# Ledger of designs, part 46: designed miniproteins, single chains, continued (2)

Each design is a single chain, and the fold is of that chain. pLDDT is the mean over its residues in the fold that is shown.

## One batch from the design tools (miniprotein)

Design m5676
Fold by ESMFold2-Fast:
Structure m5676 (fold): chain A 63 residues (1-63)
Amino acid sequence: SMMEQEEIKKAVKDEIDKAVKEGKFGLAMQIFQKNRDKLSPEQQAEVSLHLAERILEYLRKKR
C-alpha cells in the first residue's frame, strides 16, 4: 500500500541518517542500494537526494 511504501521510505531515510551521522558514507549508500527495489522511482529519487544532502550537511558541519 501507499502507507507501507511511505513507512519503508521513512525507515530507509532514518537508517541513512544514522550512518551519515557516524561518517559511514559507504554504509549509507549500501542501505539505499539494498532497499532500492522496495521504493517507487519517485521515492528512489527522493531518498537519493536525501542521502546527498545529508552527506553535504555532514561535511559542512564537520567544520
Scores: mean pLDDT 83

Design m5677
Fold by ESMFold2-Fast:
Structure m5677 (fold): chain A 61 residues (1-61)
Amino acid sequence: MSPAEQVERLMREAARAVREGDIERASELLARAAELVEATGDPRVAEIFSRGVLEINELKS
C-alpha cells in the first residue's frame, strides 16, 4: 500500500473515532499519519493529511 493510501485510511479511521467520541484513538491515528507525512516528504501525502485534519476540526466544532 502506498504512503498516500495509508494516510487516507488513517485519516478516515481518525474521523470515525472523532464521530464516536474516541478522542484518544483519534489522536493516536493522527500522530501515526503525521509520522508518515514526515517520513515520506511527499507533498501529495502532506495534502491528504491536511484535508483530513480540516475535516476532523469541523467534526470537533
Scores: mean pLDDT 82

Design m5678
Fold by ESMFold2-Fast:
Parts: structure tokens; sequence; C-alpha cells
Structure m5678 (fold): chain A 63 residues (1-63)
């Protein structure tokens, strides 16, 4: 699903950002993935468009 692709991409971006900052992820990979998934689901159900805009951009990039 597109949501799973977004979660994987965001997880990699967060980990890369932490490494660049000289920080380690305080959460396990599984916990980080669950938090990203929950945040995306909550934002997709919320009427305010940041998550919707990013999904739209990703869909446009695929096509």
Amino acid sequence: SELEEIIKTLKKAVLAGLEAAGRENPLSDEELEKRIKKALEENADDATGTATSRVKEIKKKKE
C-alpha cells in the first residue's frame, strides 16, 4: 500500500537525519515505524492538509 511505502521512506529519512546530527535513535526500529504509521493515519483523517499534500505529491511522482 502507499501508506507502507511512505512509512518506509520517512523512517529512512528520520534515521539519516539522526545520523547526520550525531544522534542515535532512542526508539527501536519497530517503535519508530509504529509512531510514523499512527501519525500518518491520524493526519490523513484530520481535515488539515499537510499529510494529504504529501500523499498527493508522492502519487504525482509515481505517475
Scores: mean pLDDT 64

Design m5679
Fold by ESMFold2-Fast:
Structure m5679 (fold): chain A 60 residues (1-60)
Amino acid sequence: SDLERRQQLIKLGGKLYEAALKGDWEAVKKYLEEMGSLPGVGPEVVENLRRMAEDVYKQS
């Protein structure tokens, strides 16, 4: 369902953010792969999330 998919994306996004803050790029890659495997998540979305993770790390 759309709600369940949205909740999963929010949860993974939080994990991605925390991994980026810690500089754990292995975890960042894992969470990006998990998000990219979800229905409706295209390569442009994954690229935007990767850039977000890099920006988060730079601010830390």
Scores: mean pLDDT 80

Design m5680
Fold by ESMFold2-Fast:
Structure m5680 (fold): chain A 59 residues (1-59)
Amino acid sequence: SMTAEEIAKYLVEKGLVDENRAKQIEDALKKGYSIGTVVANYVKAKPAELVEIVEELKA
């Protein structure tokens, strides 16, 4: 499974978030928030795309 840092980097590389938002995502994951919750709140995408992103990050 991906670390919080790897998840943040993946989202930046995909162009889904900027570096500032990626840092917020990393910090939220380290605080124990679920990948699904963090992606839903911090990533701007359609619901179907958010589901695909969450599944990729859990793989």
Scores: mean pLDDT 82

Design m5681
Fold by ESMFold2-Fast:
Structure m5681 (fold): chain A 90 residues (1-90)
Amino acid sequence: SMAAWAAELRERGARARAEGLSEAERLRLLAEARVEFIERFEPENRAAALARLAEELRAAAAELEKEGRLELAAVARELAAEAEALARAA
């Protein structure tokens, strides 16, 4: 269920912070969780949902770049490219 997944996502986020993961590592975990959500709840729209995730990550990268957070912006662009590649996979 979405409620159970939301609880799991909150627990994963709390654990990542408690373990002292970097902002880049937490962003990667968040992107992985978004892909997992698409696979579990939107498999019939997988390609379109992954393409939207890639667009969202590119938009986030642009905002991070405007804020001077260049390393995190680079990670967001890398994750966007990965999501786009997954969207194109047969």
Scores: mean pLDDT 81

Design m5682
Fold by ESMFold2-Fast:
Structure m5682 (fold): chain A 73 residues (1-73)
Amino acid sequence: SDTIEKLKLGFKAENIAREYLESLPEDKRAQYKKDLEAAIKEMTEYVTAVIGDSAPDEVILNAVRSAVIIMLK
């Protein structure tokens, strides 16, 4: 499969996740910082809803995990 297409989907998923995390109120951000796995789960559900079923689950999960770790650590 097209490696460039997968990279583009990954960047799109990361951008969606990062924009959402940047928009979070401080109390919700604090909750996510206390439980990164819960944050990753909730964010994966959100990004999947936005990007649609056309993107592989692994691409979305990896993008969300990266965004959560970078933005919340």
Scores: mean pLDDT 80

Design m5683
Fold by ESMFold2-Fast:
Structure m5683 (fold): chain A 74 residues (1-74)
Amino acid sequence: EELDKLFEELEKLIDELPQYRSNLRAHLERFREEVKKAEAYFKEKGDTEGLQELRDYAIRVLKKEIENLKKLKE
């Protein structure tokens, strides 16, 4: 839920930066796909620790990217 909200917030910020939009969208979709594949992998293996670490990592990365884009917009 938190992870999905962060992806949505980042998508909205990217939409507000037309000069960066295509490249940032491509990077975001790649990251989303990688996170989704890694979650499926850890779930299939029953690796609850790896799943938790992955989610914490993804949340941290998205929060930092949101912060960076907000500064760029200023």
Scores: mean pLDDT 81

Design m5684
Fold by ESMFold2-Fast:
Parts: C-alpha cells; structure tokens; sequence
Structure m5684 (fold): chain A 52 residues (1-52)
C-alpha cells in the first residue's frame, strides 16, 4: 500500500542518514560522502513524490 511504501522510505531515509554520518565521522573520501548524500537525496525525493 501507499502507507507501507511511505513507511519503508522513511526507514530508508533514517538508515541512509546514519550511514552518511558514519562516513563523515570515519573520514571517508569526498566522493564516498557525495555518493551516499546522493542516495539520501534520491530517497527523500521519492518520499516527497509519494506524499504529493
């Protein structure tokens, strides 16, 4: 259902945010940080589209 899709994307946003924070804390390369930030941005965009 739409509600289940939204819940899964909200969980993905939380997970990706934690992964991004871990990369930043771990001193990962700018490229790795940018790639993870792009994944997070894509998940946020998808969530916004489902909520529109």
Amino acid sequence: TLAEAIARLEADVVRLSKELAALQDGGASAADVAAKAAELAAAVTELRQLQA
Scores: mean pLDDT 85

Design m5685
Fold by ESMFold2-Fast:
Structure m5685 (fold): chain A 65 residues (1-65)
Amino acid sequence: SNEEIRQQILKLIGEILALIGEMFDLELRLKRGEISEEEYEEKKKELEEKIKELLEEMKELEKQL
């Protein structure tokens, strides 16, 4: 039970880290002029919402430990 929950939390952490990496890449693309400010704001908002959802899932799993 606890091991299964731990594995789910580790998976969510991996997904969150991947999204943080995407945010970093997005910021670099903006600084290099490869993406517009409008496109940056839109994609940043989408990534922030995904991270928020995953953090909420992780918090619910933590309550079961």
Scores: mean pLDDT 87

Design m5686
Fold by ESMFold2-Fast:
Structure m5686 (fold): chain A 107 residues (1-107)
Amino acid sequence: MAEKAREAGRRIGELAASTPGVKKVVIVTASDNKEIAEALAEGAREGSQGKAEVEVRYTDSPETRALKAVSAAIVAPEMTVDEQARLSREAQRILAEAGLPLPFPLD
């Protein structure tokens, strides 16, 4: 699982590095899911090549804790809310392709 998380993080980091105006990738998961969070963050730092900051946030919502759910947000302050939402949705797709549980379904 950690290796798949690291690869997913790397792909998200590459998305951030290739997209002009992206400043930060935020990874959110449960406080007891640290191995997956660190693997994702490590991958995202590798993929972003220093072009975007990588931040990990922990949440103990019942849904996130029960599912060990993971989400990622792309922060691009100069983009519209809709453009940032599309980028964050692409990050969720990368997580889902890696077999990581999401807090809500895609589609």
Scores: mean pLDDT 79

Design m5687
Fold by ESMFold2-Fast:
Structure m5687 (fold): chain A 56 residues (1-56)
Amino acid sequence: GRELSEADRKGAIAGGKAYQDALDAGKTVEEASRIGAQKAREAGMSDAAVQALENA
């Protein structure tokens, strides 16, 4: 496995919050995952790390 960088960790937290907020707003899991991935990228998560989360 790959260790997460601090930026990837911060992005994962931001993305996870956006994911939960989207689910609370009535979005589907697929929609919430896309929203979370976008917020993770905005918070500095690498494209490779975001892609790994989307494909998991």
Scores: mean pLDDT 74

Design m5688
Fold by ESMFold2-Fast:
Structure m5688 (fold): chain A 85 residues (1-85)
Amino acid sequence: SELEELEKKYPEAREIFEKLKKEFPEVPDELLLLHLEVELPKTTDIEEILKNLKDFLEQNKHIPLEELTRTLLETRELIEELDKE
């Protein structure tokens, strides 16, 4: 799973993910995992990761969570495809 891959690089990933799920129960797991993939290379501070997600959700509150999650997943696939050459 994506979380298991993150844990191999960042041992704190599972603990942070579980904290995110408790603080944001309405947010899809896929969106939480995407947020961790972006944040963990920059910081392992749980409080900073939580704040950054809260700020992101506030900036995008006009978009339904399911639609936001889909858009971000599609964007990630496009970025991965560009990086593969």
Scores: mean pLDDT 78

Design m5689
Fold by ESMFold2-Fast:
Structure m5689 (fold): chain A 83 residues (1-83)
Amino acid sequence: SERIRREIERLDEEARRLQEQADKAIKEGNIDEAIKLYERLIEVLERRIELLERDPEASDVDIAMARIQRAVAKIALENLKKK
């Protein structure tokens, strides 16, 4: 639906901002802040996947790409926690 599409777009923009903030935190050596930002990013990506799965206009490719983005974020978070 149009309502679900607009919510997905808002979550996509939020994920983009969180990624930019996390990248900045990493560059500044603020690892604890980067961890918190990645945890929030993963929550946003999970919510986006739930909405994509409910959106009849979403393609299998869109859902697969979103799952890959979540997996990459989870790997990044685990690597940050090892520091």
Scores: mean pLDDT 87

Design m5691
Fold by ESMFold2-Fast:
Structure m5691 (fold): chain A 65 residues (1-65)
Amino acid sequence: TRAEEVAFLTTIPGVDETLARALVNGAGSLAAIADADVANLAAIPGIDEATARAIVEAARARLAA
C-alpha cells in the first residue's frame, strides 16, 4: 500500500515523511523508484545525489526481499 511505501522510505537516512510522500507521488510506486536513475531522483527538489543513491539502493533491496 501507499502507506507501507511511505513508511519504508522514511527508514532511509535523510528521508522524512514529506519527502517520502513526494517520492511516491512523483515516481508513482516503489518499483518505479527502484528503476529510476540516481540523476533523475536528484532532480526532485530536496534530494541531492547522495540521498538519491541511498533511496534507489534501499528500494531495490526492499523489492529483492
Scores: mean pLDDT 77

Design m5692
Fold by ESMFold2-Fast:
Structure m5692 (fold): chain A 95 residues (1-95)
Amino acid sequence: LIEEAKELYKQGKYEEAAELAEKAPESDAEALILLAMSLAQLGKVEEAEEALRRAASLPSTSEIDLAMAQMHVAVAATAKGKPLPLGVPLPTLPF
């Protein structure tokens, strides 16, 4: 499941990646991070922030992976609601 979702994300199929990541157990930190990054790419910033909060509450979550995902979601939030140009390269998976 998570490997298939990662593959879809790499192909730019963010909606399909998010759908598969949502099917993972709530305790799967990698799936929550992938869900957050996919939702951020789709411009669904509020849903992405919620997925990050869920990932942050899990003891299995990598601090580095979480920080990278938080940065990508913050960039997406800036694009959606802020006048400043991003100047940031496309987000890559932290794992």
Scores: mean pLDDT 69

Design m5693
Fold by ESMFold2-Fast:
Structure m5693 (fold): chain A 65 residues (1-65)
Amino acid sequence: SAADREAAIKMVEESEALSEEEKEELLKKFENGELTPEEVKKIVLEREIELGIKLIQEGVDKVTS
């Protein structure tokens, strides 16, 4: 639906895990029909989880030094 499309676009635009270039590339693939709204949301979530794990790991490394 249009609402699912808008939600996916907003999720990409608001993501802190994606660079501006990555956001442009992902939105371009989405508009070209290469990705569904669900696939776009999954990619963003996976990137945010990866960033979260990295930040936790960096925190652990600092306190165990």
Scores: mean pLDDT 79

Design m5694
Fold by ESMFold2-Fast:
Structure m5694 (fold): chain A 59 residues (1-59)
Amino acid sequence: SGEEERRRKLEERQRRLYEEARKLAPYHKAYQEAKENGSKEEIEEAKKKLEEAIEEVKK
């Protein structure tokens, strides 16, 4: 059935997005940790690294 296949495809897509997010997890953690315990410069560095990692994932 088309509806069941479409639903499964959406679930699989969400799972792949989660796995992509898992690759970015260490960068998100670094950014979060910098915001909580780091300096302003550390926050900016962690943010740049996260943005670069996001661009790398897009490739």
Scores: mean pLDDT 79

Design m5695
Fold by ESMFold2-Fast:
Structure m5695 (fold): chain A 68 residues (1-68)
Amino acid sequence: SALRERFRAAMSKLTGKDVSGLSDEEIAELMGELARELASENPRLSEEEIEALAEHAREMALEIASKT
């Protein structure tokens, strides 16, 4: 679908990687890892907060991917 293609194009731009051939779960994992990496740059965040943000980003990406 056009929504699936737009979502994957947006994820490719956000992650800096071509995700067009990846599964919805693989895209979700990349989004979680990107969120972890960015959150880890903030010295005010605890490890627990970083993990929570990464997991939330993964869940959101999986939800969007599965419904597009």
Scores: mean pLDDT 79

Design m5696
Fold by ESMFold2-Fast:
Structure m5696 (fold): chain A 94 residues (1-94)
Amino acid sequence: MKTEEERERFWREVEVALLLMQAALYKKIADRAEKEGNFEEAIKYYEKMLETLRKARALLDELPDSPETQRLRAWIDAEIAEVEKRLEELKKKL
């Protein structure tokens, strides 16, 4: 039976998924801006992506530890590192 705690965990999982979809959208906008040579807009949306990934990572830490959450944490941490490197390179082009 679903307890109140189980319902709260379900909604946290939904919130993490929504944040990851938002981060993916920001990435698409940033990637397009970069291809168009709009480095200022690309930086803006990569920074929004980074903030969104950090929020997802923090919420994920509130979920029970499992192979699925461990893989997702590792993936988010890798994405954060790549976006930070991308931002450093883009800021050099301004």
Scores: mean pLDDT 86

Design m5697
Fold by ESMFold2-Fast:
Structure m5697 (fold): chain A 82 residues (1-82)
Amino acid sequence: SEEEKKKEALEHIDRAGALLQIEKPDNTEALNAIRQAIKAVEDGDYETAIEYLEKAIQLAREAGVPRAASHLEKALNLLKEI
């Protein structure tokens, strides 16, 4: 269902945010992209959420936090199925 995919996507985004906050707390651009993605998902604006998730994935990879990028990719795929 949409509610289950939304919930799982938010859980993955939260995990990515936590990993980035621990490993790269000074990466304000990546953390801001994650916050914007969460807000967009909560608002049901999945197109905007996907854009911010794609940005956050790129920034997480550049920051050397592949575990965060992996969680963001799982969230992205869940939202694309809505």
Scores: mean pLDDT 89

Design m5698
Fold by ESMFold2-Fast:
Structure m5698 (fold): chain A 61 residues (1-61)
Amino acid sequence: MDKVLEALREALRKEFSEETADRVLELYQKAIDAANAGDYQKAVEYMREMEKLLEEERKKR
């Protein structure tokens, strides 16, 4: 993983549980995989799911 993914993982674990951080990183990795395959619409959908997950977790707190 690159430096950006490392920083994202660290930031997520500081603000959220490890379980939530792992789920967000899974969605982010799927978005990267979709983009690398040229499926930018699918990549954007995964990014939107990631944003919704983070927003819902913040609302619970």
Scores: mean pLDDT 76

Design m5699
Fold by ESMFold2-Fast:
Order: structure tokens, then C-alpha cells, then sequence
Structure m5699 (fold): chain A 68 residues (1-68)
């Protein structure tokens, strides 16, 4: 079902977003906390945008297949 695949993809995107946040903090650990937070927010935003695009494309593909 589309809903099940969507939920699985959303969970995967959430995991990637959290890893991006953690990775950014690790990479820039020598910067002031305020700069680390800003870089982390930017990384999370980019990961979310990319994930949403992938999710939308996958859902569209599944809907097209289901209607055929």
C-alpha cells in the first residue's frame, strides 16, 4: 500500500535528517555553538527538502502504477 511505503520513507528521511544534524555538529565541533547550530539547521533543511522531493516522486510513481 502507498501509505505503508510513504510511512517507511518518512521514517528513513527522519533518520537521515538526525544523522545530518549529528554529523554537522561533529564536523564543526571546534566552532562556537551558535555557528554549529546554524550549520546544523541548514543541513537539516537541505536534507528535508531532498527527502521530500524523493518522497513525492516515489508516491507519484506508485499512484501512476496503481491507476494503470
Amino acid sequence: AIDAERAALEARIDEVVEKAREGTRGTFKDLPEEEIEEASEKAVEMARKTGQRILDARVDELRAAAEA
Scores: mean pLDDT 79

Design m5700
Fold by ESMFold2-Fast:
Structure m5700 (fold): chain A 94 residues (1-94)
Amino acid sequence: GAVAGGRGAIRGGLGAAKGETREGVTGGVAGALGGIGALFEAEVLGRLEEAGRSAVSGGLAAVRGGEKGTGEGREEGIRGGRAGIAGGLAGIAA
């Protein structure tokens, strides 16, 4: 869940950086959905709540970065991707 969300968010950020705004948005959405999945898993394991929140936040930031399609948007997308990966790693550690 969380790792897949983190991967989606970084792919979104990288897509935005390449000028592939559509792919950036798609990756960001995948990251957000992965974060939601991690939150569901957190209910069972009692550990993934923060990881799920971080993945959702990262995915949303990647979507916004992709939508902008500019240097500023690329930077925001990459930042969102990093946040998504951090959430994914926290999920694995939990």
Scores: mean pLDDT 56

Design m5701
Fold by ESMFold2-Fast:
Structure m5701 (fold): chain A 85 residues (1-85)
Amino acid sequence: MAKAQQYALEKTKEYLRKAEEATDKNEIISYLESAYFYLSFLDPKDPEAQELIKRLLTLLKKYASDNPRAQKMAEELEKKLAEAE
């Protein structure tokens, strides 16, 4: 695996964990944006990347009704999953 892909994978997992542990909405959204950024470097056909996309999407949908940035990221991830398979 290329070093850049491994780094992006580890950072996506790190920020998803931080988002799951955080209690402040603004902090959670910031961590989800960071996870979304690193996830953009992963191949969406990779099963491990697909699992991370699903985790991020679940968290984003929880906040999408009240946060336009979360809604936009959720819509873009759903499109990315549909284009992969």
Scores: mean pLDDT 80

Design m5702
Fold by ESMFold2-Fast:
Structure m5702 (fold): chain A 97 residues (1-97)
Amino acid sequence: MKIAIITAPGKLGGLDEAIAAFREAGHEVTEVVVPEGESLLDVLKRLAAEGYDGVILADISPAGTVEEARKAIEAAPIPVFSFDYIAKEAGLEDVAK
């Protein structure tokens, strides 16, 4: 699958091993940072238009609040998952670190 991982500026170092693991599992993974002045939902719509199969949110900071993040996820035209939530639920905390 073609997957985008959305992260906050300066939080990239811990994601390299997680990205490598997803690529080893046969997924194409791209890191994406939400530009200043763009909403999370606008970025999610753009990624869907570019043919991404799904998005993982490594941090919700680009949405500003948990409520705005939830609204963006619910309105997104592609599946969106919280990386931290997925990592904890799937027992992948060591990959997320």
Scores: mean pLDDT 66

Design m5703
Fold by ESMFold2-Fast:
Structure m5703 (fold): chain A 71 residues (1-71)
Amino acid sequence: EIEELRRRVRELAAEARAIDVEAAARIVRERMEPVAEELREEIEANPDDEEIELELLRRYREALEEALAAL
């Protein structure tokens, strides 16, 4: 866990040095807004459903990874 996080942080730091931080933040926000809206609706429709919660977390992680990869 810790070593994997350290590797990921190192990768992100290297990528961050190559991008415009303000522009990157805007792109990530734009990509994540629709995902956040969908997740909110799913949570409201299925409160306390562990399977739905796990599925939503996976979708959020995938969307965030894709948004970051688009930088």
Scores: mean pLDDT 69

Design m5704
Fold by ESMFold2-Fast:
Structure m5704 (fold): chain A 57 residues (1-57)
Amino acid sequence: SMSKKFEEELEKRRKEIEEARQNGYDKGKATAPPENRDAVAAYYAEQEVRRLRRKRG
């Protein structure tokens, strides 16, 4: 167990999650009809973050 490596990994993952969430939000916003754009964008943002976590192991 190495605290330094753990902290560095957490920081990296945090930034990747923020980027994935933003990408998912933008993707959902472009896909959704106007009446539920925010809800669909939020859903896509969540799904992109989940996919990133699974894909990275």
Scores: mean pLDDT 74

Design m5705
Fold by ESMFold2-Fast:
Structure m5705 (fold): chain A 74 residues (1-74)
Amino acid sequence: DKEALELLEQAERAYQAGKLEEARELALKAAELAKDKRLKAVALAAAGRLAKELGKEEEAEELFREAEELAAEA
């Protein structure tokens, strides 16, 4: 999970810099690499919030659904 955590840190820095698309891509990569279900759920939720801010409502809804399912199993 170290790589997933590093990607989430990079996503946060990108978000602080106003790079919403880059932050979303980094959060999605973190979710893909995460072995821990809670961390994967956190990364998917972060990607969902960023997708929503970018106007990608359908993508955000799907990401939130996946995050909820994983969080319930964690």
Scores: mean pLDDT 84

Design m5706
Fold by ESMFold2-Fast:
Structure m5706 (fold): chain A 61 residues (1-61)
Amino acid sequence: MEEAEKLLNEAVEALRRGDWDRAYELFKQALELAKKEGNEYLVDRAERILQAVADLRGEPL
């Protein structure tokens, strides 16, 4: 599994546990790696989930 996709999976698991801080951090890391890898699909997924998590935490991106 690619590093960006692995981080996305870990972030999803953190989100399922209600661990918003960990999920947010892991999604940011996954987004950065996906951008470096040129994986537009993962970039889009990570950005959309990161936005949703930020909204739930009441924090701006």
Scores: mean pLDDT 75

Design m5707
Fold by ESMFold2-Fast:
Structure m5707 (fold): chain A 113 residues (1-113)
Amino acid sequence: SDLVKKLEKALEEANLSYTKKETPLGTEFKIVVNGKVYTITVIEKESEEKLESLSEKELKTHFLGVHFIIVDENIKNEEIIKLLEEIVKDNPLIENGGVFRSNEIDKVIEILS
């Protein structure tokens, strides 16, 4: 919730319109910039156990259309972070996707601007 609110505030301050919905692994944001739709998933600490329980194939399916994943700084599992980075890199639908920590939201806004 706090990380979701932090992203909402950053998007509003950047004058970016968005929609959001809850998913099994976190909160999904859709932002339209210059006619292109960007999808961001925010993964909070509460989703860590579920995230760790999923296979690589299930994670690839869930993140197939996601440009950016923002991960709560309290998620300390570096192996799962690396797996998410590999999934985003290998995403056939998305070029220039990335994984960011909650303290790197400014970098996501910079890419969208």
Scores: mean pLDDT 84

Design m5708
Fold by ESMFold2-Fast:
Structure m5708 (fold): chain A 96 residues (1-96)
Amino acid sequence: MISDEEIDRAVALIGLATLIALARQGKLSPEVAEKFREAADAISRGDYETALEKVEEAVKLEPDNPLALQVGIIVARLAGDEEKAKEFEELLKKNR
């Protein structure tokens, strides 16, 4: 059986890869794309705290991206930061 952490890690990496692909199509700024690349690298090393910091920086630059907010929720849970996960959930509700 796959663990919940392995599922969350996989979903976060897929979401980050999608965001990076959108940036390559000119749909996101290069600065935001770089934050998502740094977050993906941190997750790949098991450094969820650094990954959360990078996703939060990206969300501050582009707070209306629903996929970025959904990735932020998962990364915050991987980092054990339930308060930050709730903050991203509230932002996602405001952006619909």
Scores: mean pLDDT 82

Design m5709
Fold by ESMFold2-Fast:
Structure m5709 (fold): chain A 78 residues (1-78)
Amino acid sequence: MSARELGEEAIRLALEAMDLAGDNVKLINRAIGAALMGIGAIFTNDEEVARDALRQVARLFEELGNEELARRARELLE
């Protein structure tokens, strides 16, 4: 996958994590950070930054107890 494709998926999954976080301000802020990393990766064409954003999103889904979305984020890293 390109940096753009990985970054776009990181943004999409980060927004889903933000929704699932509900009123948890700490998890919301971490999801926002991951989305911003994804945006940065797209603008700089940096696949490594896009992959880091996806790793952060996978960890967020693990903490949210959503193993399916965590697995989906990790599969994009392969």
Scores: mean pLDDT 86

Design m5710
Fold by ESMFold2-Fast:
Structure m5710 (fold): chain A 99 residues (1-99)
Amino acid sequence: SMEKEKKQKALSLEIAAKLLAIAAVLDRSLADAEAAVELVLETAELDPEEAVRGARAVAEALVELGLREAAVEALRRVAEASKDEEAREELLRLAEEIE
């Protein structure tokens, strides 16, 4: 099933994004944080629910790095990439909470 393949790929990308977000905080690496955002953007095209989970983890990492504006921008970018209304609303709500 195409749907099962998309879900599995989305789960793998979300896990990878979360691991990069953890690495970014531990190593204080902006490059790892940016790579995590790109993985979440790819996840948004596959599964909006997993994209929200990944975006939350990446935004939290960016806030821990002192990059609050970048966290808000990342959430808005993922919201724009998402075609799912509920996911988009949740991502924008998270962005407002960080602002």
Scores: mean pLDDT 85

Design m5711
Fold by ESMFold2-Fast:
Parts: sequence; structure tokens; C-alpha cells
Structure m5711 (fold): chain A 65 residues (1-65)
Amino acid sequence: MENVKLIVESILKQPLEAGVRAVRILVERLTDEEIELAIKYFKEHATPEQVEAILRVVEEERARR
């Protein structure tokens, strides 16, 4: 749980393109519960543009599982 929060903060400090790439890798490695926690944190701390981009990536990667 603590690691997910730190990862989310690191992603938000990066350019959007780098953040999106990191999210794709995390979706493959995190549990569904950890992904939902990360999404909640992004919604609270990220811009609407970042949230939209991240949600699209999560949806795409989950659809491929």
C-alpha cells in the first residue's frame, strides 16, 4: 500500500508520456485492489487530463488480461 502511494507521486512528477508508460507496467504487476487505490489517488491529486489518460491506459491493459 505505501509503495503504491510513492509510485503514484513519482508518476505525477513526470511528463504525461512517461507517466502513461509507467502506468502500463504497473497494471501488469499490481493486483486489482492496488490498481483501484492508485486510481483513487490519481483522481485526488492529478489534473483532469492526467486522470483521463491514466484511466484509458488502465482500461486497455485490463482488457488485454
Scores: mean pLDDT 75

Design m5712
Fold by ESMFold2-Fast:
Structure m5712 (fold): chain A 73 residues (1-73)
Amino acid sequence: MMAETEAFLSQFKGKSVDQAVLDSLSPEMAEMARELSEALKAGDLRKAAELLMEMGRRDPVATVRVISSLVEA
């Protein structure tokens, strides 16, 4: 699972979550999404994968919005 999530996230290296999406999230989910953006900018796919999996466990709907933002960026 982790290696597959890292491979999926490799296409989003250097991308960040849209600010409008961040503004629509809860404070905790927005913080995790910002950390995800920083991990993607740094190319730290392991950290990005860990954050995405934790976000998915906490709020799958918000996590889908974050992924959609990355796809559209």
Scores: mean pLDDT 78

